# Ledger of designs, part 45: designed miniproteins, single chains, continued (2)

Each design is a single chain, and the fold is of that chain. pLDDT is the mean over its residues in the fold that is shown.

## One batch from the design tools (miniprotein)

Design m5548
Fold by ESMFold2-Fast:
Structure m5548 (fold): chain A 93 residues (1-93)
Amino acid sequence: SMAERREEERRKTGDLSREARLYMNKAVKEAAAAKTPEEAKKLGQEALDWLDEQARQALEEGNLGAQRALEGVRDEGKERFDAVIKQLEQQLA
């Protein structure tokens, strides 16, 4: 049925969002373990670029829900990387 198909699409969007959050959590942890703010910036940008590519692919496939969910994870990740970078800059000052 159409309702079952929409529920499956919502479930798949949730699965993609969870995977992206796990990836982002790992990337933020790696950035926090970086020896310099420059290394953390590089790691953060690589992670954000990967999420941008995932969101682009979701849009290309017509899954607007997944695109928006992935963009949300990217935005949260950007804020988390900015916080890590500021903390590292303060530790080296």
Scores: mean pLDDT 85

Design m5549
Fold by ESMFold2-Fast:
Parts: sequence; C-alpha cells; structure tokens
Structure m5549 (fold): chain A 74 residues (1-74)
Amino acid sequence: SSEELRKELLELMKETGEKLKAAKTKEEQINILREARKRVEELARRAEELGDEETKAEFQTYLDLLDHEIKKLE
C-alpha cells in the first residue's frame, strides 16, 4: 500500500541521517546518499506498480533533493 511505501521512506530517511552523522569523510557521505537514492528509486517504482502517481511524484521530489545534496558534497 502507499502507506507502507511512505513508512519505508521515513525509515530510510532516518537510517540515512544516522549514517551521515557517523560518516567521517565526504566520500562516505556521497556513498550513503547514493545508496539512499537507489532505494528511493525502488520505492518510486513500487508506487508506479500500484498506479499511485501522486506517491511516485512525491518520491521523485526526494530523488531531486538527494541529487542536490550529493552535488553539494562534490
């Protein structure tokens, strides 16, 4: 369900934030954000499979935010 996907996104964002706090180098931070991006991309695909275009669009904005954060570290 869309609620399950949104819950998984929130858990992923919390996990990613904790990993970023523990990261000691810019390369580690970039790798953490890239892995988070891959997982959000999978969540967006699952939303598409459910026919939930709204949730897919929401997840796309998170992908854009992650891309912005990665670029800031490069």
Scores: mean pLDDT 86

Design m5550
Fold by ESMFold2-Fast:
Structure m5550 (fold): chain A 84 residues (1-84)
Amino acid sequence: MEELFEKLREAVEAGADPETIHKLILELLKQAEASGNVDDLKKLIEFLREEIERNPKHRIVFKNGIALAITILKKRGEEIPEEK
């Protein structure tokens, strides 16, 4: 997970295209789902929420990633982290 988070940050900072960013988010989601680690999903949601504020041009891609992570948490019966 850490290596993919680093790769995602590097891609965003390098101005990678939305397709590349989306692919990295999907890889993170697949790893989190396969591991059953809900903390990794929550960390991904927090990371993507922060990135929406920093990089509004990619907001749609980040929002889609958050929605997918929330869907996985919901399927597991886990509590969804809310923006308070």
Scores: mean pLDDT 76

Design m5551
Fold by ESMFold2-Fast:
Structure m5551 (fold): chain A 90 residues (1-90)
Amino acid sequence: MKSRIVGILGDDEAPVTDAQLQAAIAAAEAKGIEIAAVLTFGGKDASDEEIEAAIKAIENEEPYQMSGRVPSEEQAEELMAVMEKHVVKA
């Protein structure tokens, strides 16, 4: 089956907790949704290395968890483009 990406958004005041993340993953899997990558955003800016690792994991359909805010529009567009290509393949 084709993998799906789950994105979970938190802000600087209310970052996503590990418990919320695990509950979302379990709920998706219980419904037969295969998860390729899980992204959480909130708080501090993500590093370039973390963003590149997330993109690579999504392209390889590997489970990956990333937390932090994407600091640039260019990086955000690249991440969204990879996510859209992965979702469109489904």
Scores: mean pLDDT 60

Design m5552
Fold by ESMFold2-Fast:
Structure m5552 (fold): chain A 65 residues (1-65)
Amino acid sequence: DEELKQKAAEAIYEALKNVLEESTARDIGEQSADLALEIGKIRNLSQEEIEELAVKIGLDLYERS
């Protein structure tokens, strides 16, 4: 779902935009949203669970960067 991906990516971007460059924050947001959607399809997660997973992945990527 393109709308779900966009919302998840924007939530991560909003969390990271004050600590990372805009392009990096957006890249992490999109990567995290894509991965969460892929895992969500495999594990049959709800839309809400996918959004929460995307945020967790984004924060993990930030901490490792």
Scores: mean pLDDT 76

Design m5553
Fold by ESMFold2-Fast:
Structure m5553 (fold): chain A 72 residues (1-72)
Amino acid sequence: SSLPPLSVSEYTAVALTAISLEQDFLARLAAGESPEAARQAVLEQARRMFADNPQALAAVERLFDRAVEERA
């Protein structure tokens, strides 16, 4: 279903979280974790942070996936 757009403050929090998750993902890959294990760990953190806000969680996941693809 369609959700209303995020506010500027909500989008800022989402963007900063996505950057943090990308950095954690890259650090985990550098430490020898598989991409699947690293992705699972950072997304589990995101789901915990945004348990009560599915729209913000979806936005974080989209920004994170895009950032990872743009570096690949």
Scores: mean pLDDT 79

Design m5554
Fold by ESMFold2-Fast:
Order: C-alpha cells, then sequence, then structure tokens
Structure m5554 (fold): chain A 83 residues (1-83)
C-alpha cells in the first residue's frame, strides 16, 4: 500500500515535470523529475516483499523518468548555448 501511494505521487510529479519542460521551465522540470525518481526509489525499497508486477511497474517508471530527466537536462544545455 505505501509503495503504491509513493508511485502515484511520483506519477503526478513526473506529469508536472513534463508540463514544466513543455513550458521551457527546465530547472523546475528537473526538480520535479528528481523528486519523482526519489519517490520511485523509496517505493522500490518499500515494495521489497511486494508482487513482481508492482516491482516491474516501479522499475519501468524509474527508467522512463530517468530518461525524461536526461532529455530535459540536454534541452536545458541546448537552451543555455543558444542564449
Amino acid sequence: MASMEKMQQAFEYAMKGRQLRNEENYDESISYYQQAIDLLEEARKLSEDGSSATRDAIDDSLTRTQQELKKTQQEKDKKKKLS
């Protein structure tokens, strides 16, 4: 249960991060993605005795959020070079 709540909060933070990235608010976007990753890592730790489906969902979400964070950092660097 606690891991599921952390996952849901992480999804909301990841969605906020995506919105901020689309608005070119890269620093805030990065912060939200980092918070989402932290929540997913906590959910992973809490789900040690959880179902394989729950662990797989957390691992998949971590991978996607880490990729989005990396893309956002690259876009920020590109914007800095153009400024």
Scores: mean pLDDT 80

Design m5555
Fold by ESMFold2-Fast:
Structure m5555 (fold): chain A 82 residues (1-82)
Amino acid sequence: EKEKEIEELEKKAQDLEKQATRYSNLADAYRLMAEESTNPEARAILEKHAAEMEAKRDKYTQEFNDLKTKAENLKSELEKER
């Protein structure tokens, strides 16, 4: 029931945190490649990819925070049942 739901939410939150970290690393890599690029078109594409990875990082970070909040609310409800 609620205990299992909390466990599933915490597991999903951990997976989302890992995804956020992965996209953060990809964004940093694209930013570095853009800085080293002497081709304006390639640089613009790399900067766009970096921004896309940053957006995904932010999305997964937000989803992580939302799931953490939901888990904490369920923990609070479970505590009130005792």
Scores: mean pLDDT 84

Design m5556
Fold by ESMFold2-Fast:
Structure m5556 (fold): chain A 65 residues (1-65)
Amino acid sequence: GANSEAAGAAVYGAEGDSERAREAARRAWQLGMSPEDGRAAAKHAASAGDEEGARAAEEIWQGSE
């Protein structure tokens, strides 16, 4: 579900897999994941891993503000 996709986005972003991070983030957002939770996951990934992947994930949730 949305929670699993959001968790996947954060993990993929931290691991440097920006393509999968973006896809997981997009699915989490479309499944109704809250913007706050999605942005928190993206920021955590940026701090711990790949900035590009985290940025891609965060951009998905910025449109939901």
Scores: mean pLDDT 60

Design m5557
Fold by ESMFold2-Fast:
Structure m5557 (fold): chain A 94 residues (1-94)
Amino acid sequence: SMRDELEFLLAVFRREMEITAKEYGMDVEEMLRLAEELAEAARAGDLARMREVVERIKELFRKHIKDEEKLEELIRSLDRGLAVLEAVLRAIEA
């Protein structure tokens, strides 16, 4: 089901954020809290809140990732992930 796909994508996103936080010396607990805020927004269909949480994650990336090429790659990956989540939510709401 599309809701099972959503939960799978949210679990993958949470794991990727945990790995990224550990790799770049970010606060893992703060990142996992942001991932949970995104999951709650997604389950509620709150696209505006999802976008706000992703912008907060991007700011955390900009603060800790000093390699500009790697930062751009990870921000681009976040934007693609958000677009996929938004597409799944539109399919659920249709």
Scores: mean pLDDT 88

Design m5558
Fold by ESMFold2-Fast:
Structure m5558 (fold): chain A 68 residues (1-68)
Amino acid sequence: TPLERELATLRAIAALPPEEAKAATLAYLDQHFPQVDTSALRALSPEEFQARTEAAVAALERLLADLR
């Protein structure tokens, strides 16, 4: 399902070292959405960014388990 694909992508990002996960995400946004203001994301530490990614994975896993 689309949700399972998104979860797999987020798990792959969460498995990267914090600095690489943040850099890869920002590079993707700069390439495909250059007009989007990413300043708030750039201001996060790599560790804070990773923690938010892990929280998103947990939230999607709960949603999938609840069949919502």
Scores: mean pLDDT 73

Design m5559
Fold by ESMFold2-Fast:
Structure m5559 (fold): chain A 70 residues (1-70)
Amino acid sequence: GSGEELYRAYFEAYAGPDGRIAAGKHMPAADLRGVPEAEALRIVRAMVELLGIPMSEEEIRAIARYLSTL
């Protein structure tokens, strides 16, 4: 699926009404819209690890690219 579809499937439930994402006490709420792809990739990877989501490297990169376009 597209990065947008993957984001909606796995991360939308963790987004607040302002679009900031918080994945528990060990990750600060972050606005991931329009961040550089490399920064988004680092944060998405950390969230995948924290939440135990079974996701491939290519899917993680697709989400990071999607977020960098917002």
Scores: mean pLDDT 69

Design m5560
Fold by ESMFold2-Fast:
Structure m5560 (fold): chain A 80 residues (1-80)
Amino acid sequence: MTKEEIDKKIEETAKKNLEWVLSLYPERIQKLIEEIEKLDPVKAKEFLRAAALGVSTFKDDISREFYALFYLKLGLKELK
């Protein structure tokens, strides 16, 4: 597998997981994303990608939901 193929799979996985999490808590998570983007749009993109990838390490829906919400809140605090 080439480096480009690996990077593409990582990005696609991050998008898929973030979209899935947004479907569960759309309003609250969307507001957190907007606040993060307002503080630093470049770091916000990197942070959201990392958060989405982290969600993929969990096997149960409850852990994924809590991880995504918690991680986004931590990122907002870090970017302040």
Scores: mean pLDDT 66

Design m5561
Fold by ESMFold2-Fast:
Structure m5561 (fold): chain A 74 residues (1-74)
Amino acid sequence: MDERARELAKKLVAEGVKKVTIENGGSGFGAELARASAELGLETTVIDSDSVGLAVVRSLVKKKGKEIETISSR
């Protein structure tokens, strides 16, 4: 399961890491690491993934200190 990803994310936080870019973060270990990193407050960006591209866009926007999700209903 995913204790390794959680421990790696904790170690990154302990080392003072503020952001993480995860390649192939759409599934497997990459996805688990992305989840653990985001839960610990790291700016997490997923690149080169089979998953939904909107997730990558939202991560990149938050990483730049901007929030594009301004209107959810019309």
Scores: mean pLDDT 56

Design m5562
Fold by ESMFold2-Fast:
Structure m5562 (fold): chain A 70 residues (1-70)
Amino acid sequence: ATPEEIAQAAEDAALAVPGVKSAHARAIKENGKWLLTLRVEAEDEQAEIDAVRAAVAAFNRVKGLPLPPP
């Protein structure tokens, strides 16, 4: 997966959680490992927790996918 695909998947997953107002993600690869930076704004603590969990799950799923065909 590309950094853009990983970031977009994490943002989409977070934004799908009810009560989330905004989500911004950035994915970078350092020393052979994928790193995710995530910023979430939510109406309450539960929505923030659910958004972070959803984003991390999407990140872990997408970073393991093969690159799309050219």
Scores: mean pLDDT 77

Design m5563
Fold by ESMFold2-Fast:
Structure m5563 (fold): chain A 67 residues (1-67)
Amino acid sequence: ADEVKKLAESHGIKLSDEQAKEIYEALDGDLEKLEKALTVFSKLKVSPESLLAFLKREGEDAKLNPK
């Protein structure tokens, strides 16, 4: 949602509204996981698509292997 987009922009990553929504849904609203991933990805200058793919995989893995 809007907070995902703002958090990504604070780390220099520009997300579309659709990408921000998908990331929010994939992480089930876990903004702490998002902030950690954004810190790494902002330093690597990766595309928003790569960030989205990574976070979707992390969200799915968390559902299959709860920690």
Scores: mean pLDDT 71

Design m5564
Fold by ESMFold2-Fast:
Structure m5564 (fold): chain A 62 residues (1-62)
Amino acid sequence: MSGLETEIARALASDAPLDRIRELADKYVEELKKKNPGLAERFRRMVDAAIAGREALRALEE
């Protein structure tokens, strides 16, 4: 995996702040846009879904 992919995976696994996850995802989307804009858009949607799921999990941990 690329360094950014690894960082995003670690951030999701280590309960990093959602703003940090968005920052890493934005950087990776910029890199993907240079190679495949369609994949970049799909990746952004997946990250948004993962963030929403994590917000739901956090509500359960309260």
Scores: mean pLDDT 71

Design m5565
Fold by ESMFold2-Fast:
Structure m5565 (fold): chain A 66 residues (1-66)
Amino acid sequence: SVEEEIARVLSELTRMPFEKALEIVKKMTKEQRLALLDELLSHPEVQQNPELRARIERAKAALEAE
């Protein structure tokens, strides 16, 4: 699911447990999730990792299609 992918990326970037990241993402609105993805795209680690950037862009596109 899109929320699981957002939680996975958040977990990887912040080094928090996946279950904790998923709990945070589930409590967010669609607008808050989109804002989070935009913030993650500006992150230096994401800018250095084309695969991670592509994953975030796909999650954003899928979320906007909802």
Scores: mean pLDDT 83

Design m5566
Fold by ESMFold2-Fast:
Structure m5566 (fold): chain A 123 residues (1-123)
Amino acid sequence: MAEEVAQRFRDWLLQRIDAAKTDEEVRALARGIRTVAQTLLDIAQLAGNEKAAAYAQKAIEYAEKAIKTADKDYLRQAADYLARALLEYLKAQEKAGGTIDIDETLALLERLFNGPRAEENAR
């Protein structure tokens, strides 16, 4: 289950990166990746998940480079590290006896990526 969520989220990000045609679209995607990566970093640190935290930190680093440069290569690296951080976090949850709802998890990640304006009650 963890691998499925991480792979589907990575594929979704890569499709959006490939579809981006302007520097502003690249920067918007990079800000979304940074937001998700920061949330995963905070959760991973609270849980003592050093491996997930390390990958999340790298995702933030490459997302920040993509924000500054509008370079899709940095954005793809940020997406790769974010997917690795997510995988390690979810694997730790499964090992601890947690259950993963694939569709709910992906929906939460997409809402976090897009920010409050993606929700019906964005204000």
Scores: mean pLDDT 81

Design m5567
Fold by ESMFold2-Fast:
Structure m5567 (fold): chain A 68 residues (1-68)
Amino acid sequence: MITQEQADKAVDAVLSTLSPEVAERVREAIRGKTPLEKVKTALTTASKELSDEDFLKASAAAQKAMGL
Protein backbone atom coordinates (compact mmCIF):
# COMPACT_ATOMS: atom_id res chain seq x y z
CA MET A 1 0.00 0.00 0.00
CA ILE A 2 1.36 3.42 -0.92
CA THR A 3 1.26 6.30 1.58
CA GLN A 4 -0.79 9.49 1.16
CA GLU A 5 2.48 11.44 0.71
CA GLN A 6 3.68 9.10 -2.06
CA ALA A 7 0.27 9.28 -3.77
CA ASP A 8 0.20 13.10 -3.57
CA LYS A 9 3.69 13.35 -5.10
CA ALA A 10 2.82 10.85 -7.85
CA VAL A 11 -0.48 12.58 -8.67
CA ASP A 12 1.24 15.99 -8.71
CA ALA A 13 3.92 14.67 -11.10
CA VAL A 14 1.23 13.33 -13.47
CA LEU A 15 -0.97 16.46 -13.25
CA SER A 16 2.02 18.70 -14.10
CA THR A 17 2.10 16.99 -17.56
CA LEU A 18 -1.62 17.70 -18.21
CA SER A 19 -3.44 20.89 -19.22
CA PRO A 20 -4.86 22.96 -16.32
CA GLU A 21 -8.45 22.01 -17.27
CA VAL A 22 -7.71 18.26 -17.32
CA ALA A 23 -5.68 18.55 -14.08
CA GLU A 24 -8.70 20.22 -12.42
CA ARG A 25 -10.98 17.38 -13.58
CA VAL A 26 -8.58 14.80 -12.11
CA ARG A 27 -8.39 16.68 -8.77
CA GLU A 28 -12.20 16.60 -8.62
CA ALA A 29 -12.37 12.89 -9.59
CA ILE A 30 -9.87 11.80 -6.90
CA ARG A 31 -11.64 13.47 -3.95
CA GLY A 32 -12.37 10.85 -1.30
CA LYS A 33 -10.41 8.09 -3.03
CA THR A 34 -7.69 5.96 -1.44
CA PRO A 35 -4.02 6.83 -2.22
CA LEU A 36 -3.72 3.98 -4.75
CA GLU A 37 -7.02 4.89 -6.49
CA LYS A 38 -5.89 8.53 -6.76
CA VAL A 39 -2.73 7.47 -8.61
CA LYS A 40 -4.66 5.00 -10.81
CA THR A 41 -7.20 7.70 -11.73
CA ALA A 42 -4.48 10.24 -12.61
CA LEU A 43 -2.56 7.69 -14.74
CA THR A 44 -5.76 6.53 -16.50
CA THR A 45 -6.56 10.14 -17.46
CA ALA A 46 -2.95 10.72 -18.59
CA SER A 47 -3.07 7.60 -20.81
CA LYS A 48 -6.12 9.10 -22.61
CA GLU A 49 -4.86 12.71 -22.79
CA LEU A 50 -1.13 12.26 -23.47
CA SER A 51 0.83 10.68 -26.33
CA ASP A 52 2.33 7.26 -25.61
CA GLU A 53 5.79 8.87 -25.22
CA ASP A 54 4.57 11.57 -22.81
CA PHE A 55 2.53 9.00 -20.86
CA LEU A 56 5.66 6.86 -20.36
CA LYS A 57 7.48 9.94 -18.99
CA ALA A 58 4.56 10.76 -16.67
CA SER A 59 4.36 7.14 -15.47
CA ALA A 60 8.12 7.04 -14.80
CA ALA A 61 7.93 10.32 -12.84
CA ALA A 62 5.03 8.94 -10.77
CA GLN A 63 6.94 5.72 -10.01
CA LYS A 64 10.01 7.74 -8.97
CA ALA A 65 7.82 9.93 -6.70
CA MET A 66 6.56 6.71 -5.04
CA GLY A 67 10.14 5.52 -4.47
CA LEU A 68 10.06 2.95 -7.30
Scores: mean pLDDT 80

Design m5568
Fold by ESMFold2-Fast:
Structure m5568 (fold): chain A 87 residues (1-87)
Amino acid sequence: KELEEFLEKLRKYNEEFLKKYLPLAEEAVDDKKKSLEMKIELGEKQLEVAEELLKITEDEEKREEIREQIEKIKKEIEELKKELEEL
């Protein structure tokens, strides 16, 4: 139960961080390339946190949720990297 609250708080923190700060970062960056690089960096940090959470999580259902989130983050990073390569 305490682990579930910890995971939920971290997930919300990451989501709110990206939603609140990413638009500010985009406004500060004239270069589309730099904006994409920042998004990739933030995604990679989010991925690291999710992988660490997976290591400490004992509940099998929660482990599967974290694995799904990791795969979603990896796909988002891949799409951003492809967009960056096409610039």
Scores: mean pLDDT 75

Design m5569
Fold by ESMFold2-Fast:
Structure m5569 (fold): chain A 81 residues (1-81)
Amino acid sequence: ASQLKAKALQAFKKFKERYSRFEPSKSFDEAEEILKKAPDDVIQKAASETYTRYGLDLDSESDLFLMDFISTLTRLYLQQK
């Protein structure tokens, strides 16, 4: 596994732990599976697009960044098919 994917998964796990009480578990599990399956270039593109909107990155521990990042990653992943 690449360092980028590991960093993204770690950030997502922290986010999931904070919000799992408020959101259905299935939605988080589906997002985590997409993140695990997504190639590094797709993860990098999602992070870059989200950075352009907020000026934040995966190290910022921003919930706003992570929400938009997950949404962007899901869109880009599905567009690959």
Scores: mean pLDDT 74

Design m5570
Fold by ESMFold2-Fast:
Structure m5570 (fold): chain A 69 residues (1-69)
Amino acid sequence: SAAEEAARLEAEGREAAKGTAEEQDKMAQRILDAAERFRELPGGEEYVARLEAAAGYLTGAMFQQLQAA
């Protein structure tokens, strides 16, 4: 289901946040790609907002990691 896919992507995003900047970037892109698909679904706006927030968190973590390197 859409809810299960969104929850899985959020969980994968949390795991990617513990990894490298490359892993964070790849996961953020996958989440944003999924958000575009959810935009076309009835009631998808809730999942789009959640996925965009998760991707934003990952890009923030990536920038902090790049500054620490």
Scores: mean pLDDT 77

Design m5571
Fold by ESMFold2-Fast:
Structure m5571 (fold): chain A 112 residues (1-112)
Amino acid sequence: SNNQIGANVALRAGRAAESGGKPGEGAGRGGRAAAEGALKGTKEAGEKGLREAEKLGREGGGKESESGGRGAGLAGLRGASNSSGPKVSGGGMAALSGGVAAALAGGGKPIG
């Protein structure tokens, strides 16, 4: 499912915030902003929501260098939007999944 890519990206952002060392303001703020952006994106639906989910993943994923191949997942999200129709692959579903996952990851479960 293409929406699972967005969820994985959002989960990684939340995990990075938890594991990336006790954040100064920056890391905690980034996680919260990511969750808010994704939720707002899902309300817009479609292309805008998908773009916000992709942007959140890029900011959290370190532009492929940190996640190795996560950039390919973000490309998949974009592809889902381009293939959007009344078919299985809908960009709105990918954005919605990313938004929910980002919110969960931002308030995420503490590790340990």
Scores: mean pLDDT 43

Design m5572
Fold by ESMFold2-Fast:
Structure m5572 (fold): chain A 96 residues (1-96)
Amino acid sequence: SSVAVEDWPAVVRAIFDKALEHREEYEAARALLEELAAWAALPEEERRRREEELLREITEALMKEAGLPREEAERIARELVRVLREAAERAAALLA
């Protein structure tokens, strides 16, 4: 299974929606996605630090709002951050 670069935003959104399992938490998901998009414009070192912070925030949101176990929430959060990082890096490379 492969995902085209142009589909990455949709993939990230779908993964996040699945992780939350509740539409009431949409505003939290949207805020996190907006923060990740802003982070993509940061210098590499700062982006890495913010990536770790967002990993924690997503994990906490999934546990508190979606009721997921910590281990599952952490796995989903890592997957989301990784996918977005790869998408952001690919977009930056294409625009360079």
Scores: mean pLDDT 67

Design m5573
Fold by ESMFold2-Fast:
Structure m5573 (fold): chain A 65 residues (1-65)
Amino acid sequence: SNHPNLGIVYNNLGVLYESLGKYDEAVESYEKAAAIFRAAGNEEKALDAEVKAGIVLIKKAVSKY
């Protein structure tokens, strides 16, 4: 179904920020994507974005050593 493209854009921004080591921006982008996907009724994509945000938070925590 046709959703607002913003969810996809924020998910892609999350991937980009994560690859750059910008973990706070990556988490924010994935959380925004999850909220948009959930509002659109796409729980699968919302959960996927939430999992990605969680993985980034783990990467950030591990980087503190």
Scores: mean pLDDT 84

Design m5574
Fold by ESMFold2-Fast:
Structure m5574 (fold): chain A 85 residues (1-85)
Amino acid sequence: MIQEWLEEAKKLPKEEALKKAKELLKKALELAREFLETGDEEKLREAIRLAAKAGAYAYAAGTEEALKALEEADAEMRRIADEYR
């Protein structure tokens, strides 16, 4: 799964991989917030899946901006998780 996403991302120009990573991170954070509101574990599972896919795309992009986007999303996901716990 992760390897397949990494292979797909490597076929894209770095700029496109970065855009895709940012879009996936945005959707993952949206789903994580919906999970806090609804308690729907399927939304949490999908959020984790999209975050992992975003990580593969960010890694393939290999830019400082991609790493920063990933770090900011990780911090926000931790904040969301702390509100749940």
Scores: mean pLDDT 78

Design m5575
Fold by ESMFold2-Fast:
Structure m5575 (fold): chain A 86 residues (1-86)
Amino acid sequence: SFVEDYMREMAKKALEYSHLYDTENAKRALEMAEKFLESVEEAIKEMIREEYAELGRSLTEEEIEALVEELYSLEDEFRAAREAAA
């Protein structure tokens, strides 16, 4: 996914900083990538909760996670189709 690709780029930067013996910047880059991914996932979950709450429904955490997994699955399927078309 886009978020995972972004995290991989931040990990590459951390490795580059590590090669230059800049451990503090390497560690900071990895921490920022992890927090970014966590923030995006939480924002999606919150949007799902709010939308269903407006419809008078309360979802369990497991139901929310299942919906998020379905969205990521569709993203991966679209990405695979795009790569096959190229």
Scores: mean pLDDT 64

Design m5576
Fold by ESMFold2-Fast:
Structure m5576 (fold): chain A 79 residues (1-79)
Amino acid sequence: DKERKEAIEKLREQAEKGVEHGKKNPEEGIEKLRKMVEQGKKEAEEHPENRELYEEGKKILEEALKEAEKFLKEEEEKK
């Protein structure tokens, strides 16, 4: 619902910040995103009523992780 959409939007912002951080420090950016995924998984187990929200958030974070990984490869190739 509306609150879920707002939470997802905030998560997208955090994921984007993780990717942006990865541009300066790829290892830290990826680590940050992975920790967010792990936290979301634990939250989904703790609060099953919010499972759909956490599952949607996991997809967003996984997409951000793929972007960060792509960026890592680009930076390595530019050396």
Scores: mean pLDDT 74

Design m5577
Fold by ESMFold2-Fast:
Structure m5577 (fold): chain A 68 residues (1-68)
Amino acid sequence: TEAEELARRMAQEAAEKARAVANQVHEDSFEAIKTLQDLEENTPESEKERIKKNKEVNEFFERLAKLG
């Protein structure tokens, strides 16, 4: 029917607009992800090492405090 044809075209137009928006978001997100990856390459190892070292030091002092 004419209504089914119209609904199909409207759905196709909506899908095309959604794809265009998704492509734009993907391009913007790619630049943001690249920036985050650059930060991660320079930051996360030192942050992980700091957390691990602080945990080890805290556990050591907690054991020491329990022994007197």
Scores: mean pLDDT 69

Design m5578
Fold by ESMFold2-Fast:
Structure m5578 (fold): chain A 87 residues (1-87)
Amino acid sequence: SSNNQQALQLISQASGLYNDGNYQQAIDYAQNAVSVGDTRLQSVALSLIGQSYIQLGNYDDAIRYSQQALSLDPDNSGARSNLERAR
């Protein structure tokens, strides 16, 4: 769907911002992806938000978003990795 295409583009942009060290902008773009994506893409975007919060040292938010990602997709390896890293 057009909404899923938009979510994929936003996730791609958020991932690029994350790789550049722009973690706050990565969170903003990933939050927008959560609002338009299907359940699987919402999980991917939420795990990227969690990963970004780890880099910012905000471990409570990293855990919260990563747990939400796993509730939507229990097979989300990125979200599981985030929980290991935030402990």
Scores: mean pLDDT 91

Design m5579
Fold by ESMFold2-Fast:
Structure m5579 (fold): chain A 79 residues (1-79)
Amino acid sequence: SMERDARTLLALLRQAAEDPRVSAAQALPLVNELVSVAHAMSDAERAEAIRLLEALRARTTDPATQAALDGAIASIRAV
């Protein structure tokens, strides 16, 4: 994946995490794309992505969405 795509996805994830109108479930397609490009991120960018995903996880009570976010966090940590 390209660096530009990773930076764009991270910026969009930041916007989603800051916007209370965006549910964690609505952010899942963006999260899945971000995981696919995590290997192209710096250590600092992956740390920021994990923090943003943890913030999204905190705002959902849906077990399926929580499991998807937990999986995404684990995948990024494994890079």
Scores: mean pLDDT 84

Design m5580
Fold by ESMFold2-Fast:
Structure m5580 (fold): chain A 100 residues (1-100)
Amino acid sequence: MLSPVQQQIIDTVMALLERAEGSAAEKAEKAMKMFYTLAMGAYDAGQISVEEAKALLEEFKARVEAWMREHLSEEDYRAGVEVLDKNAASILATLDKLAA
C-alpha cells in the first residue's frame, strides 16, 4: 500500500500526464520530470527512503504504461514508452548512487 505522500505524488503526476499538451513523447517527458522533482523533494524532506522512491518509480512507470496503452494509438504508445523507459532508467541510476 502506498503512503499518503507516495499516493499524492502519483495522483499529481498522473493528472499532469492526462492534461499535458503535445506529443506522446512530450507528455511522457513532462510527467517523468514532474515525478523526479516531487519524488526527490519528498526524499530530501525525509518523507520517503531511497527504497520507497525506487518502488514508487516502478509503480508510476506501470501506471503510465497502462494509461498510454488505453488512451493512445499503437504508434504513440511505442513513442511514449521509449521516452518513459529512458527517463526511468536515468532516475533509477540516480537513486542507485544515493543508495550506495
Scores: mean pLDDT 85

Design m5581
Fold by ESMFold2-Fast:
Structure m5581 (fold): chain A 73 residues (1-73)
Amino acid sequence: EEGIERAKELIQQGKYEEAIETADETVRQYKDSNPELAARALQVKAMALNEMGKLEESRKATLEAAKLQKEAQ
């Protein structure tokens, strides 16, 4: 999915804030129609937050991703 791949590219470039914004947009687009893709976007957001040292926010994003993935069943 293009948004997820773009967010990963931004992380590789050290553009963590842009990666988070891109991931959040993907979550908004897919949360209701494809919760599994939204969960994957939240995992990418968690990676960017972790790289920034925002460990608590990263953990919360990871838990939200797990919840959405469970709902996708």
Scores: mean pLDDT 83

Design m5582
Fold by ESMFold2-Fast:
Structure m5582 (fold): chain A 82 residues (1-82)
Amino acid sequence: DAALVEQGLEQVERSITSPASELDALDAAARPTAPVLEKNIDNPEVRARLRELARRHLAAVVARRPPTPEELAAAEAVIAAL
């Protein structure tokens, strides 16, 4: 159900967009715990949406502080694995 997938994606977005969230919050996009997202993790549309959420969070963290090259490499690896 596309509506349940969207609800699961909204839950991931809420998890990673907390004001205290750092780059480790990208784990919520890489390892979603919502059952509907777990069932659809191999769906390329779901993966594309998770990548977009992860990219947006990375941009938000970068806007708040300059990450180290190691932090950026780790974040890019998480996004590339999606």
Scores: mean pLDDT 73

